# Ledger of designs, part 97: designed miniproteins, single chains, continued (3)

Each design is a single chain, and the fold is of that chain. pLDDT is the mean over its residues in the fold that is shown.

## One batch from the design tools (miniprotein)

Design m11365
Fold by ESMFold2-Fast:
Structure m11365 (fold): chain A 114 residues (1-114)
Amino acid sequence: SVEEDREFTRMLLSRDPETFAEFLAWAQKKGISIEDLISMAEGFVFLGLIGPIALVEAGKDILENGAEKTLEKYYSQLSPENQKKFEELAKKYNLSTEYKAILAYFLKLVEQRK
């Protein structure tokens, strides 16, 4: 519906980690593949927003190197504050390894653009 499309776009374009984690949980529940997430996000990368960038860049890293290695790499680059935030959000939204890797990269982008 128009309302669902609007809410989807709002969550995808959000800079808020909680809202982005909710988006990832929604995508996981709908069974959206990593390839489809990349395709959906590529159209929004020109906006320079961290959500679409995280989906495309972390998604491609997952497809090339695997979700576990991608997660470990990005999690290790997070500050202790954002590692704690990552752990809280990943648990709250029951994210799988693939979606956790994307969330970790999103939090890295939040730190780098502060």
Scores: mean pLDDT 84

Design m11366
Fold by ESMFold2-Fast:
Structure m11366 (fold): chain A 93 residues (1-93)
Amino acid sequence: SPVLEEVRRLLRALGVPDELIDEILKYIKENPKLQRIPLAVLREIVRTANGDLEKLKELMDRALKRIDELEKKYNGNWGAVVRELAERSLVEE
């Protein structure tokens, strides 16, 4: 999947170990709706999780729920969704 290869490149650029990258990509493959998370938001999630795979999974699931809520709030304005999601992630976790 082109999306999964972009995620792999992002995680490598952030210094995530290859073993952890493989576990993250497996989780995304098992939950393909997570591919909706923007790379900028995923970067913030990875930083916040600080190598904790379970925390990372929790934050990704939370981000997906927020994306669905914000798409309704902003009538599909994706730029506004991404901006507010990133701002709230910094405040809440």
Scores: mean pLDDT 75

Design m11367
Fold by ESMFold2-Fast:
Structure m11367 (fold): chain A 72 residues (1-72)
Amino acid sequence: MEELVEKAKEAKENLNKSSFINVVATELYIAGIITEEDMRRILELIAEEKFEEVAKLFREKGAEEIAELILS
C-alpha cells in the first residue's frame, strides 16, 4: 500500500485528475483491492467527473489514503 500511495502522489502532480484516478484505479485492481465491477464503476464516475464518489468507493474498499489524495 505504501508504494501505491507514493505512486498516487507522483501521478497527482504530473497528471490531470481523470488520468490520475485512472492510474490509481488500475494499480488497485492489479493489487486485488478493487474488482472488475468496481473498475467499470470508477471509469463511469470519472467520465461524469464525480470525483467525490470515486473517493467514497476507494474509502469503502480500504484505500483511505488514496481517497484523501483525490479530494485534496
Scores: mean pLDDT 79

Design m11368
Fold by ESMFold2-Fast:
Structure m11368 (fold): chain A 90 residues (1-90)
Amino acid sequence: SAAMQRAQELLDEILSLVAEWEKTGIFDEKKWEELKKRGLELAEEDPEVARVMLRRLKGILELLKKQGLISDEVAEKLEELLEELEKALA
């Protein structure tokens, strides 16, 4: 579906921003707030698709943490995003 494609594109952009942050040490706060807004809009428009995206992001975060592929700072920021999205879906 178009909503699933939009969710996958959003997930890919979140992961790309996180990868760039890990590589450069620079956090793009403006882009992060844009991605968060898009996630919240998706949660309002298509909560079922947003729940699938949230579950995938949680799985990816747990894998990255287990393998030591992300810093604590980046993990904390992703956990904050997950919490905000979960709250929007409650």
Scores: mean pLDDT 87

Design m11369
Fold by ESMFold2-Fast:
Order: sequence, then structure tokens, then C-alpha cells
Structure m11369 (fold): chain A 91 residues (1-91)
Amino acid sequence: SLEELERKRKEKEELRKLASLEAGYNIRGIGDATEERIKLRKEAEELEEKYKEDKELSEKIRKEAEERAEEALRRAREEARRRIREERERL
């Protein structure tokens, strides 16, 4: 699963570069929109939409991981306070 997300991330970056390149060609007026280019744009849009859904899932996982980390930090601080109190009482 993690390897699949990494591969999709790399593919998305390559698609992003290709999209930027295509935008540059359009701005420079290089070539008319051929049927092949129209199809490639549609495919790129569909892949971007699919990656967008994967990104939302990744964000949910990230938020859950952050909440778990915050809970762990809170418990660690509570444990540290407990150890300090025990040490103080022992002294």
C-alpha cells in the first residue's frame, strides 16, 4: 500500500511536469489542439481526479497519525509528571 502510494506520487509529479509543459506549448501557440492532444488532456484530468481522491485519503491518514502523536505526547508528559512526583516524594 505504501509502495503503491509512492509510485502514484511519482507518476503524479511526472504528470504535473507534463501538464506544465503542455500549458507552455499552448501559451507559445505551438501546434493546434489535435485529437491526440485532446485525448491526452482528458486522460491527464481523469488521473488527476483519481490522485485527488488518493490525496484526500492520505490527508485523513496524516490527520489520524497527528492525533495519535498528540495523544502519545500528552501521555508522555503525564507520565513524566508522575515520575517527577514520585521522585520528589522519595527525596
Scores: mean pLDDT 59

Design m11370
Fold by ESMFold2-Fast:
Formats: sequence, structure tokens, C-alpha cells
Structure m11370 (fold): chain A 56 residues (1-56)
Amino acid sequence: MAELVAQLAAVKDDVDKQAELLAKHYNADFNEVRSLLRENWEAFNAQVEGLLAQAQ
């Protein structure tokens, strides 16, 4: 989990790369994950940063 969170934080400005990481991790459809991320992208990145801070 910590590795995934760190990778998502590193590409927080690239929704396509975040969608690829999530789709691979959860074995989900890339296009569907990307659409969901775009709808909630600011909130999602805030949550990722919060989780990364807790992991430190």
C-alpha cells in the first residue's frame, strides 16, 4: 500500500498515470478508473497526500 500511495503522489499531476497504477493494482478497466479520477481528482490527490504523510 505505501508503495502505491507514493507512486500515486509522484504522478499527482498526471491522471492517466494514476489511472494506470490503480487499474493495474485493482485489476480494473483503465478508461473507467480514469473517468472516476477526473470527476474527483482534487479530493483523490488530497487523500493520497494524507495517506503518504501517515505512512511516514
Scores: mean pLDDT 76

Design m11371
Fold by ESMFold2-Fast:
Structure m11371 (fold): chain A 93 residues (1-93)
Amino acid sequence: SRAELEELLREVEELAKEAIAYLHKHKDVREAIGTTLRVIGLLYQARLLLKDPSTPESEIIAALKAALETILESVDDPGIIERARALLKKLDA
């Protein structure tokens, strides 16, 4: 389960890179900055929590879901939306 969360985190990090590139190209500077910082912060939090064996998996899942939800609120690319929704389903225990 923790190994599965590590793999899911990597998939979310790769999607986040694409989402951030999309925001940089298609959104205004203020929207791009705010969303980018929130997504990066949530993924950094998930990464640190994953390294702590005492952290409940539910807390890591919550951070990953929040990152994906932030992407979905900010990105209108159908491919990114589809991949974000698929990752959310995998996180639904």
Scores: mean pLDDT 86

Design m11372
Fold by ESMFold2-Fast:
Structure m11372 (fold): chain A 71 residues (1-71)
Amino acid sequence: SAAAKEAEIARLRGEAFLLLGLARSQPERRELEAKGHYLLGQALEMEGRHEEAAAHYARALALDPTFEEAR
């Protein structure tokens, strides 16, 4: 349903912003920032914002090249 999709987008954005906030205080843990960008990419893709999603996936791979899910 549209409501379920909207709830999932909100969840992904909330988790992404939490992870990106944590990454700012722990810059050595690049995997936190990578995961944050990956989750933002998924939320944007669900919103049909494919070009913005691709940019976040590219950032996630740049931060963690082993992040297969962002390929």
Scores: mean pLDDT 82

Design m11373
Fold by ESMFold2-Fast:
Structure m11373 (fold): chain A 75 residues (1-75)
Amino acid sequence: MSPEEIRELVRSTSLLDLIRRLQEELGLSEGVALAILYELQNLKGSWEEGLSKMPEIDPETLERLKELLERLRAE
């Protein structure tokens, strides 16, 4: 997905639904979920590069997040 597609997906999806899915599917705390949403909304360049700068996101979490966003796009 392009950075523009990710920002639009996050902006058009309910913040409450995104937080809920991040917490339930990825096991993230509310604070970490909010931080991820903030980074996705302000994404510049590669989304993988942007998110890898976050200390809370390991490579496994990044891959699970990618899978979650692809599922949301398909719904």
Scores: mean pLDDT 71

Design m11374
Fold by ESMFold2-Fast:
Structure m11374 (fold): chain A 67 residues (1-67)
Amino acid sequence: SAGDAVAAVLRKAADDLERKGQHETAARLRELAELARSDPEAAIARALADKNPIVRAAGREAREAAE
């Protein structure tokens, strides 16, 4: 499903960031991945509107996966 695809992209980005020690940004992406399971459009929109450019980049990748 689109929700599963979006959640997978956001969770992968979160795991990569956690390994690099960026725990706060990783937690934000995990929040969005959880939202994506029920509402992938809202998860993408929130990621793209985020103040953190890393979160916005993950949002763009997730949008591509949903197309």
Scores: mean pLDDT 87

Design m11375
Fold by ESMFold2-Fast:
Structure m11375 (fold): chain A 87 residues (1-87)
Amino acid sequence: MEELERKREEEIEKAREALEKGDLKEAIYHAVRAYALEARLRGYEEAARVLEEGAERVRKTEDPEEAKKIAEEAFREALRLVAEAKA
């Protein structure tokens, strides 16, 4: 768990650094990865999988606007899965 928590903090820092540099696509990629790690830390395996898939799709796109849409869809689905798991 220590390694997973450290990886989450690392992804958060990378997202912040990318945003400061103005690299929106890189910032989105690392932010989605950080949330995937958060979901795994909390035991939301299905939500984590959706976010991991979203991050992979963000990595493969060249368009920052498309990356944003991919991330938004992944976050909406992950939140839905978390809500269902709590019900």
Scores: mean pLDDT 83

Design m11376
Fold by ESMFold2-Fast:
Structure m11376 (fold): chain A 99 residues (1-99)
Amino acid sequence: SKLKSKKEIEESGKKYKVPQEAVDRMIRGVELVENNSKEELRKEVLEKAKEITSPETLEKIEEILKTASKEALVQLLEALEAVKKGELDKEEFEKEILE
Protein backbone atom coordinates (compact mmCIF):
# COMPACT_ATOMS: atom_id res chain seq x y z
CA SER A 1 0.00 0.00 0.00
CA LYS A 2 1.11 3.57 -0.72
CA LEU A 3 2.14 5.57 2.36
CA LYS A 4 -0.39 8.37 2.91
CA SER A 5 0.98 11.92 2.64
CA LYS A 6 1.15 14.06 5.80
CA LYS A 7 -1.76 16.17 4.46
CA GLU A 8 -3.90 13.05 3.88
CA ILE A 9 -3.15 11.86 7.44
CA GLU A 10 -4.22 15.26 8.88
CA GLU A 11 -7.39 15.31 6.72
CA SER A 12 -8.29 11.71 7.75
CA GLY A 13 -7.65 12.58 11.41
CA LYS A 14 -10.16 15.45 11.22
CA LYS A 15 -12.75 13.36 9.30
CA TYR A 16 -12.62 10.43 11.77
CA LYS A 17 -12.09 12.62 14.89
CA VAL A 18 -8.71 11.05 15.73
CA PRO A 19 -6.96 12.80 18.67
CA GLN A 20 -4.39 15.39 17.51
CA GLU A 21 -1.62 13.63 19.49
CA ALA A 22 -2.26 10.43 17.48
CA VAL A 23 -2.23 12.39 14.18
CA ASP A 24 1.08 14.05 15.21
CA ARG A 25 2.58 10.60 15.98
CA MET A 26 1.49 9.25 12.56
CA ILE A 27 3.03 12.27 10.76
CA ARG A 28 6.28 11.83 12.75
CA GLY A 29 6.30 8.12 11.77
CA VAL A 30 6.04 9.04 8.06
CA GLU A 31 8.91 11.55 8.47
CA LEU A 32 11.12 8.92 10.17
CA VAL A 33 10.46 6.44 7.31
CA GLU A 34 11.18 9.10 4.65
CA ASN A 35 14.31 10.60 6.26
CA ASN A 36 16.12 7.54 7.69
CA SER A 37 17.73 4.44 6.20
CA LYS A 38 16.59 0.98 7.35
CA GLU A 39 20.03 0.43 8.95
CA GLU A 40 19.79 3.72 10.92
CA LEU A 41 16.33 2.74 12.21
CA ARG A 42 17.59 -0.76 13.19
CA LYS A 43 20.49 0.81 15.13
CA GLU A 44 18.18 3.22 17.02
CA VAL A 45 15.66 0.45 17.89
CA LEU A 46 18.46 -1.84 19.12
CA GLU A 47 20.07 0.94 21.22
CA LYS A 48 16.76 1.87 22.92
CA ALA A 49 15.79 -1.79 23.41
CA LYS A 50 19.12 -2.44 25.20
CA GLU A 51 18.35 0.40 27.67
CA ILE A 52 14.68 -0.45 28.34
CA THR A 53 13.89 -4.16 27.84
CA SER A 54 14.79 -7.50 29.48
CA PRO A 55 17.45 -9.72 27.79
CA GLU A 56 14.71 -12.14 26.56
CA THR A 57 12.74 -9.30 24.90
CA LEU A 58 15.97 -7.85 23.45
CA GLU A 59 16.79 -11.21 21.75
CA LYS A 60 13.28 -11.28 20.22
CA ILE A 61 13.64 -7.66 19.02
CA GLU A 62 17.03 -8.53 17.41
CA GLU A 63 15.25 -11.37 15.52
CA ILE A 64 12.46 -8.98 14.40
CA LEU A 65 15.04 -6.42 13.18
CA LYS A 66 16.33 -8.94 10.58
CA THR A 67 12.96 -9.04 8.71
CA ALA A 68 11.11 -5.83 9.75
CA SER A 69 10.06 -3.16 7.24
CA LYS A 70 10.98 0.51 7.81
CA GLU A 71 7.39 1.13 8.96
CA ALA A 72 7.62 -1.71 11.54
CA LEU A 73 10.99 -0.34 12.76
CA VAL A 74 9.44 3.13 13.26
CA GLN A 75 6.50 1.56 15.17
CA LEU A 76 8.97 -0.34 17.42
CA LEU A 77 11.00 2.84 18.00
CA GLU A 78 7.87 4.80 18.99
CA ALA A 79 6.69 1.96 21.28
CA LEU A 80 10.12 1.87 23.01
CA GLU A 81 10.01 5.67 23.48
CA ALA A 82 6.48 5.36 24.94
CA VAL A 83 7.75 2.71 27.42
CA LYS A 84 10.67 4.98 28.41
CA LYS A 85 8.26 7.92 29.03
CA GLY A 86 5.84 5.72 31.04
CA GLU A 87 3.09 6.12 28.38
CA LEU A 88 3.14 2.36 27.67
CA ASP A 89 3.48 -0.36 30.33
CA LYS A 90 6.81 -2.21 30.03
CA GLU A 91 5.37 -5.64 30.99
CA GLU A 92 2.53 -5.34 28.42
CA PHE A 93 5.00 -4.25 25.70
CA GLU A 94 7.36 -7.17 26.46
CA LYS A 95 4.44 -9.64 26.47
CA GLU A 96 3.35 -8.46 22.98
CA ILE A 97 6.93 -8.77 21.63
CA LEU A 98 7.32 -12.30 23.10
CA GLU A 99 4.07 -13.55 21.46
Scores: mean pLDDT 73

Design m11377
Fold by ESMFold2-Fast:
Structure m11377 (fold): chain A 104 residues (1-104)
Amino acid sequence: FRREMERLIGIVDDAIDLLKQALKYEQQGDTKSATYKLTLSNMFVMVGVSEAFVMYRRDPTPEAREVLDLMIDMSKRVSNAKSIEEQIKVLEKAKKELQELLEK
């Protein structure tokens, strides 16, 4: 469980970094580079959801379900976000919630 949680936190961190790069390119008017980095960030979000689902299927504990529900909610909120800045806030909140679950 701890190892899988550390991996999920790492995946969310990578997604955040990619969004920060996308925001920088957007601010410079480089729409192509911004779109590429945004697409990569979305792929990392989907990988995170997939890993949480595998964790839950292997060992369906209340903790694994809480992690899965958090990752699904994060994915939905990212999809509905109106800006790259909003997507960053969504992922930063999810990372904090994952870190809090790991400390329990």
Scores: mean pLDDT 86

Design m11378
Fold by ESMFold2-Fast:
Structure m11378 (fold): chain A 94 residues (1-94)
Amino acid sequence: SAAAEALRRVAEALREAARAARAGDAEAARRALLEALRATDEAAAALPPERARELVLRMVATAIRVSGLLFAGDFEEAARVAEEAAREFEELAR
């Protein structure tokens, strides 16, 4: 489905954010987070309103947490949080 494809793109973008964070590249990690947010909007458009709301709130919370960790220079924790979120979005795509 279109929602499942978009959710897989969210997971892929979050894994890219984690890889960039481990490499110490905060700018690349932030670009990957923006891609994850864009893919989340696409997934939300294909879902019922209540599911779309839950999905968007989850991604926004993840983006805020990862961004805060990147700002603090905690790259390994930022990568861990992004990878955990990627697994959750991958599971939602099933």
Scores: mean pLDDT 89

Design m11379
Fold by ESMFold2-Fast:
Structure m11379 (fold): chain A 62 residues (1-62)
Amino acid sequence: GRAEAERLIAEGDKLVAEGRQLVAQGDASGDRKTLLRGIGLVLRGIGLRFEAGLLLGEDIPV
């Protein structure tokens, strides 16, 4: 439902924010493992937002 979708959006936004911080840290320090971990969190957060969109009945253009 809507409340579930709102929870997924909040969780996804948190993961994107945390991932962006790790990407910046890994890029600045040359730490590839931290960079990749950050990228993974951003992608997971995007996935949760996509799932929330499906729960809200958003049309996906072909």
Scores: mean pLDDT 80

Design m11380
Fold by ESMFold2-Fast:
Structure m11380 (fold): chain A 86 residues (1-86)
Amino acid sequence: VSPEEAEEAGRRLEERLSELDLSPAGRQWAREIVRAVTRYLREGRPELALEVARAGLDTAVALGVLSEAQAAAMLEAIEEVIREAE
């Protein structure tokens, strides 16, 4: 994945996640996940991008920052964007 494609994937994720009704803490957590996913995509490591997303979302649910439904929706969006960037 080129750096430009990784940045575009990150932007698309931010747009899709902005459609979710998230708390301020949930939005901040989502931004950190998008940042990490974008970084690993830029490094040509989509498998690690997906792993960091899953770990971050699981942690957010465990902390009560995201619901299981919100985390599932975010993971689906992240998986789709990563698939398109491959």
Scores: mean pLDDT 79

Design m11381
Fold by ESMFold2-Fast:
Structure m11381 (fold): chain A 95 residues (1-95)
Amino acid sequence: SEDLKKLEEFMRSLELSEEAIKLALAIYEYLVKEKIVSKEEAAAIALAYALHEVEGLSYEEIGEILGISKETARRYIKKAKELIGDKLEEIVKEY
């Protein structure tokens, strides 16, 4: 819950929409609870996905915001789609 609060505070500091914040938090909780990836990687994956899918940002813009390369941003978004797949609605409902 402390890690969730820090992630939420970071997203609010970036002035992200409530939709993007809610989506990123739900994805983060799912990835952490399922122990699919590390907490650090879960945060990066959740943030990159929400920035791309909700805020409509490019891979380059996401890379600049997160301090990673454009290619790393692309890989995180691809990994999010592979890990979440058709479970997105269930994840958002549960978390």
Scores: mean pLDDT 83

Design m11382
Fold by ESMFold2-Fast:
Structure m11382 (fold): chain A 84 residues (1-84)
Amino acid sequence: SIEKKLEELLEKDLFEAIDFVVKNKLPDEYLKKVIQKGIELGLSELQIISMIIGAYKKVKKGKVPEEELLELEKKIKKMFNSLK
């Protein structure tokens, strides 16, 4: 299952977990799990934003509109503040 695969990746490597969520276009509930794990590991909001946006740019090979990145950052900030 997608849930089980994500849980395995979250335990092993947060970067691989983020890449998995972004590459497979998983729903916001899975992005929240990634952000929650980042918080548990002591990562700041800026670090979590940078990691997720970096993965997004990598998956899209740098072809991402600025408006899409700004909306993603806004989404991450909202989720981070709801989970801390």
Scores: mean pLDDT 86

Design m11383
Fold by ESMFold2-Fast:
Structure m11383 (fold): chain A 78 residues (1-78)
Amino acid sequence: DKLKEEARRLLEVLRTSTDPAKRREAALRIGELAKQITDKEFLRELLAELRGLAARETDPAVRIAIGQAIAAIEAQLA
């Protein structure tokens, strides 16, 4: 599934990039992709990973973007 592979790639950018602008963009794109993903187990995996990353994120704008992605996934799981 190309959407799941792109989400995993963006999650890796969010984990590893030293550039807060790239991490913010990755988080925003994950949120948009989540709206198109119907695999609930994959969405739960993404949600757990994003919650962990939000807890470690020091940049406020990136933290807000991760929060938006979390909200999008929670809406898809409801």
Scores: mean pLDDT 88

Design m11384
Fold by ESMFold2-Fast:
Formats: sequence, C-alpha cells, structure tokens
Structure m11384 (fold): chain A 71 residues (1-71)
Amino acid sequence: SAAEQQAQLEKFKQLSQRTIDLARELASSDPELSRQAEQRLQQATQQALQTGDLSLYQQQVGEIAREILAA
C-alpha cells in the first residue's frame, strides 16, 4: 500500500541521516572520505527518487555505512 511505501521511505531517510551523522563525525579525521560518503549518499537518494528502487537505495546506503565503519 501507499502507506507502507511511505513508512519504508521514512525508515530509509532515518538510515540516511544516521549515515550522514557518522560521515560528519569522520570529517575532522578524514574530511575526504567524509565528503565522498555524503556525495555518494546524495546520489543514491536522487536515484531512488527517480527510479523508485528502494531496495537498491537500501543496499547503497548499507555499503556507504560499511565504508565509514571500516575507516
């Protein structure tokens, strides 16, 4: 349903915000990696809005989060 899709999108927005927060915390020690992570997250969000592919969005956000956590 539309309500279920909206709820799922809201969860993805929350996940994105947490990932941005992690990238910002990294900015003082690794500003380039932080910048790249935020840029990739923005690109993933734009693609999800254009295609409606929330599964790909979740995968891409997870990859970015893993990259930040590995730094």
Scores: mean pLDDT 75

Design m11385
Fold by ESMFold2-Fast:
Structure m11385 (fold): chain A 74 residues (1-74)
Amino acid sequence: MVRDLILRGVALSIRGIGALLDGKREEAARDFRESARVFREAGDLYKKQGRYDDAEELYKLADRRLELADKLAE
């Protein structure tokens, strides 16, 4: 269900933040990339349901996680 994917994406984002606080940049980058993947999957499901605004918000959340992961790899 979309809700379960959103909750998983949030949990992965929280793990990524925790890794950053511990100075584990590589672990944080992996958690943020996985969070982005899960949010995109949830967005695709909302798009299939015709919920385009909800899908767009989830895609924006995914893009922000990918940007953060990319900066952590630099």
Scores: mean pLDDT 88

Design m11386
Fold by ESMFold2-Fast:
Parts: structure tokens; C-alpha cells; sequence
Structure m11386 (fold): chain A 81 residues (1-81)
């Protein structure tokens, strides 16, 4: 749900020991939350989050496994019910 995504983002941003990967995850989720129904490419997500495409792909796989995002034709969007 959007509430669970927001809670995850807030938790990461409130953590003074958050890793660069965790901050990138929060940035990607926040970007998608700010653009409901829109798609973001993996390359654009990496650029916005300030991490490599490899790190971004790993984050995306984790978010897909949780059912929070979907990937279609190399583009990302929120998994909406």
C-alpha cells in the first residue's frame, strides 16, 4: 500500500546510519509516489537516486519481490491495486 511505502521512506530518512543504497531506495520510492500512474526508466531512476544502474536494478528487484513496483518494457511504476 502507499502507506507502507511512505512508512519505509520515512524510516530510511529518519535513520542517521542509512546506507547510500537505502537512501537511493527511498528516493526511488518517493519519486514514484510523486508520479502515480507514470513510468520512470531504470536509467532515469539511477540518475535521480545518484547511484549506478547496477545498484538501481538490484533495488528494483527487491521492490518487485515485495510487490511494491512493476517493470514493463524497462520502465518502472507503482504496483497499484
Amino acid sequence: SVLELLEEVEKILADPNASKKELAKAIILFTLLGHPGETVSVSKAAEIAGVSKATTSKIIKELEAKGWVVRENGKLSLAEP
Scores: mean pLDDT 80

Design m11387
Fold by ESMFold2-Fast:
Structure m11387 (fold): chain A 87 residues (1-87)
Amino acid sequence: MLEELLERLRELLENKADEREIFEAILELLLAAGLITEEEAERLREAFEEALKLSEEELRAFLEEKGAGATSLFSARLAVAVLRTLE
């Protein structure tokens, strides 16, 4: 149920969980809400794993080239993953 997935995401955020766990909780919520397909989720997972390999400087350079910004390292990686899957 969406409410249970949202509560899990809230708990992960409160406990400063690993970026991968937070990302997976977001994907589960989006899938349950019908906002993305399993195929899109797989592409996002692959793109996020690639974004985890990038340095802060590489993430910043990519986002600047795309005219985007981020307030945290996690949100920068998430933004890069999303932008790559849209291309």
Scores: mean pLDDT 75

Design m11388
Fold by ESMFold2-Fast:
Structure m11388 (fold): chain A 75 residues (1-75)
Amino acid sequence: SEELERAKAIEKRVQNQIALEQQNIAFYQWIADESEDPEIRAEAKANLDTEQAHLAFYQQQLAEIQKRIEELEKK
């Protein structure tokens, strides 16, 4: 069905977004750990908090879309 195909497309987009957030988290974690500048470390930690919140949001969206896909596949 078109609904199922759209849901699967959304799932793929959300999975790609999660991968990007994980890369951003790794990058900001590296800056927070390795930078000698306290201001740069503080900014990296703030960015980590933001990216962690985004990751949590997209993980919830992934769970919701996967549940929707399962319901659509039962039709």
Scores: mean pLDDT 89

Design m11389
Fold by ESMFold2-Fast:
Order: structure tokens, then sequence, then C-alpha cells
Structure m11389 (fold): chain A 103 residues (1-103)
């Protein structure tokens, strides 16, 4: 459980990770809505990754999906999404940042 969060923190900047945490920090109003939202983030991440969209957008979408999966206790799905994110970063030559993104 904590291992997935530790691995996520290694793959993205603290700023991006904190933004994703803030988005999923609110309690779900109902489980069906959260599952629909989860499917939306997964689909968006996969489609945008294939389309060559901005890596920051793809990273944020994967982060939101993984955090929602963890919130819904879908640990196998969260691990699968983390593996997909790692593969995306590796295939695109993106190194995990040690510090927040600089502009």
Amino acid sequence: KEKILEELAKLVSEDVFNKALEIVAEPPKNPIFEELLLMTYITAAEVNAEAGEDPEVVLLEYLQAILLALKLEKYELAEKLLKELKKYLEENGIKPPEKPVKI
C-alpha cells in the first residue's frame, strides 16, 4: 500500500504528486461516481500517452488513476497502473525528478 505511494513519489516531482493528492483527498460522494472517474482517468492517460500529448498531462492522469484505485482499495489495478506509468516514462526517456519541476 505505502510502497505504491513511495514508488509514485519517485516517478514524479513533489509538486505534481501533491496536486494529484489534493484532487483525490475529498471523500467520494458515491462509489459508482469514483469508479467512473477512475475509468475516465485510465482511458485519458492511455489515449494521451499513445497520442504523444504533454508528458506532464499524462503523468497527472496516471497519478489521479493510481490514487483513486488506492482509495477504492483496488490494489492490483493500482500496481498495474504504476507499472504502465513506469513503462511510459522508460519508453519516452523521462527520468524521475528529485525535486519539484522548475519553469
Scores: mean pLDDT 70

Design m11390
Fold by ESMFold2-Fast:
Structure m11390 (fold): chain A 66 residues (1-66)
Amino acid sequence: SFFEELEAELDRIRAEYEAGKLTPEQVRSRLGELAQRAVDLGMTDEELERFVARMNELLDEIEKRE
């Protein structure tokens, strides 16, 4: 499932951020690329809503740490 692949990529981005390998700016860039990929792959509205919520959780965590 491409949804599972996008979730795995999101988890990898989070892990790299927590390991100090990605800056907040780099995380935002990679999440933007994932969001575009999700739209281009034709995710359903429900799948897109769940995926966007997961991305926003990571973005909120980054904002709170800044």
Scores: mean pLDDT 80

Design m11391
Fold by ESMFold2-Fast:
Structure m11391 (fold): chain A 98 residues (1-98)
Amino acid sequence: DLAEKAREIAQNAADGKNFEKARELAKEIAAKDTLEALGKFVMATLEVLAKQGDELAKKLLDMIKNKDWEALRKLLKSVDGADEKEFEEFKKVIEAAK
């Protein structure tokens, strides 16, 4: 169930300490299905969280909407120490959501 796994990925990213688990889930899902499907569910989950008042989800959506990848990389590094490879993987998932 990609929708449930995408919600778990978004929640783990928001928690910061679980970004590694979120990335492993994203890789597992990508091996079984399309990055486009995964990206759409991740974006939908972030939008729901932002609408419910999650400040981190709002910031992530604003950065993605404005294609401010540098600010997004800085935020992810600050939250959980995400390296360049981890950021590029996240970016690929998000960019596939079109």
Scores: mean pLDDT 66

Design m11392
Fold by ESMFold2-Fast:
Structure m11392 (fold): chain A 97 residues (1-97)
Amino acid sequence: ATEEAAERARERILRLAAEADAASGIERDIYIAMIRIEAAVLVLAVRNHPEDEAVLAEAEAAAEALEEAARRSTDPEVAEALREAAERLREAVREAR
């Protein structure tokens, strides 16, 4: 269901952001990479299925979660990665509209 997919995307992103914020060194870099990959996969899904309401809802929920996580992040590099990921998702959703 659209609602379930959106909620799971939000939960996953908030968890990854919290883990990145708590991590250091290579472990932090891995979580930042995971955040970027998560956003890239959703951007690709939106581009391949621009008329799919479930995909668009999931991407919008993910973008909101990334924006929320960026505001709460205590690590400037993590916050920047979250903001960039959110902007890419917002752009993909706008283009699909």
Scores: mean pLDDT 84

Design m11393
Fold by ESMFold2-Fast:
Structure m11393 (fold): chain A 93 residues (1-93)
Amino acid sequence: SEEQLERDIVAALLYIVSAILDLEASRTTNEEEKKKLQEISKLFREAADAVQAGDYDTAIELLKEAQKKAEEFGFTDISNILKQLIEEVERLK
């Protein structure tokens, strides 16, 4: 169905961002930055799993937690991407 396709695309985008964050974490020599990137990456993967399951409320909660952490860590670009992704998941409801 079109609804399943939209869900699969949004979940794929969340998995891709998680993979990019894991790659960035592997490239940093700063252990604190690595830990912060891995923490946000995990939240993206968990949100992607929730989207795949059709649990949009859980996905939104996880993405909001990721946004709060990105803001606290000073990752402004990640925080801005999260705002847009939260809106996309909300549209799937």
Scores: mean pLDDT 89

Design m11394
Fold by ESMFold2-Fast:
Structure m11394 (fold): chain A 76 residues (1-76)
Amino acid sequence: DKEKKIEELKELLKTAPLPVQYAYLLLTPKAKTEEEKELAELVIEITGMKAEDVPLSREEVEAQLEALAEQLEAAR
């Protein structure tokens, strides 16, 4: 269900920490299928940013995501 996936992505991005938003933004230039391109446009629209506006490299975003995941695991 395309509509359900779009709603789930909107909810995720609106509540997601910045590193998660940056991870999705960095994937937008890599969109190959029509569905991936539509999702990429949606990510840009929701965040108000483009991949080029992300101040971190992909490796730095991955490091921030690992730190966030560790923090969330500790909060369980």
Scores: mean pLDDT 75

Design m11395
Fold by ESMFold2-Fast:
Structure m11395 (fold): chain A 72 residues (1-72)
Amino acid sequence: SAEAAELQKRFAELYKQLETLPEDVQQAFYEELRRLQAELDARLAGASPAERAALYLEALREAVAIAEKFVK
């Protein structure tokens, strides 16, 4: 979708900025992403096929929000 493409582009731009930050900040960011992935996996375990696309899009929005917090 157009929204998913825009979110992916924004995440890629934020990720470039994150790569310039100190190692400890990068590690903290990856820890939050791992938590998000675990939460997504848990929600997907009970999800219908129709719900999966929405859950992935929600997770992408949350990943962008996490990246924004770390680059600010």
Scores: mean pLDDT 84

Design m11396
Fold by ESMFold2-Fast:
Structure m11396 (fold): chain A 109 residues (1-109)
Amino acid sequence: PEPPEMDLVQTGPASELADPEARARHLAETKARILELGEKYGMPERAQRLVELLEKRDVASFRIAVERGNPEAAQRALDLAIEALEKGESFSAVFEVNGARAVVSVTLR
């Protein structure tokens, strides 16, 4: 079967580069996509908090993916990413909320 259509926010390979400009640009794009995801699912406060935590932590890689149209999966994904960054811990999970698939991955340097 074809994979479900996902709303995806991630740092790309540029986050692993030694080039500070490429990393800064990629982080800015990731933050913008997080804010867009929060607006789309009616949870801008969660998105804003996640962006603030990403600015405070040295994040090597970041990924959130949720099946489109699934606000409960999006909320859980944002909450898990926020919790990992607040604790200063790397975290990865693949999970389901009401049958909707979601992925969260946060890796600290």
Scores: mean pLDDT 80

Design m11397
Fold by ESMFold2-Fast:
Structure m11397 (fold): chain A 83 residues (1-83)
Amino acid sequence: MEELHRLAREGSVEAVEPLVEGLESEDEKTRKLAYVLLSELIDRRASPELLAALREALERMARESKSPIARKVARILLGQLEA
């Protein structure tokens, strides 16, 4: 929980994979937190490099994740990135 908040606050490219992995967490609270933090990073337009890395990670999750919920959430966030 605290680690995800820290990563999102830093807004570095290195934060992308842990936050996206949070969408597949067994803990519902962690999944919801990851979604909120990712949505906020997109809305902030934090950096071109971070947004590019995030798009790539979300595209991979939407295509390859075994969780139907994670795939759906990844597609929602991808739509938000395009807006």
Scores: mean pLDDT 79

Design m11398
Fold by ESMFold2-Fast:
Structure m11398 (fold): chain A 74 residues (1-74)
Amino acid sequence: SLDDIVAAATARLGLEHLRASILHFLRKEFFHTEDREALATFLADALGLPREQAYAVVNEVARAFGLPEAVNTL
């Protein structure tokens, strides 16, 4: 489930304190956009995360569902 994937991702990245907020954001947005690079950028800005950590979370979820990863071009 998305909950379990976000739980595992946030534990690995030291973001457990933001687990609920990240899960809420990804439940709303993740499957409704093809632009996961924009999604990762918005997640970083919304929660005050480094871009690298936001991309890591989005890409771990993408990998778990067999979806293309977001590429950080910045």
Scores: mean pLDDT 79

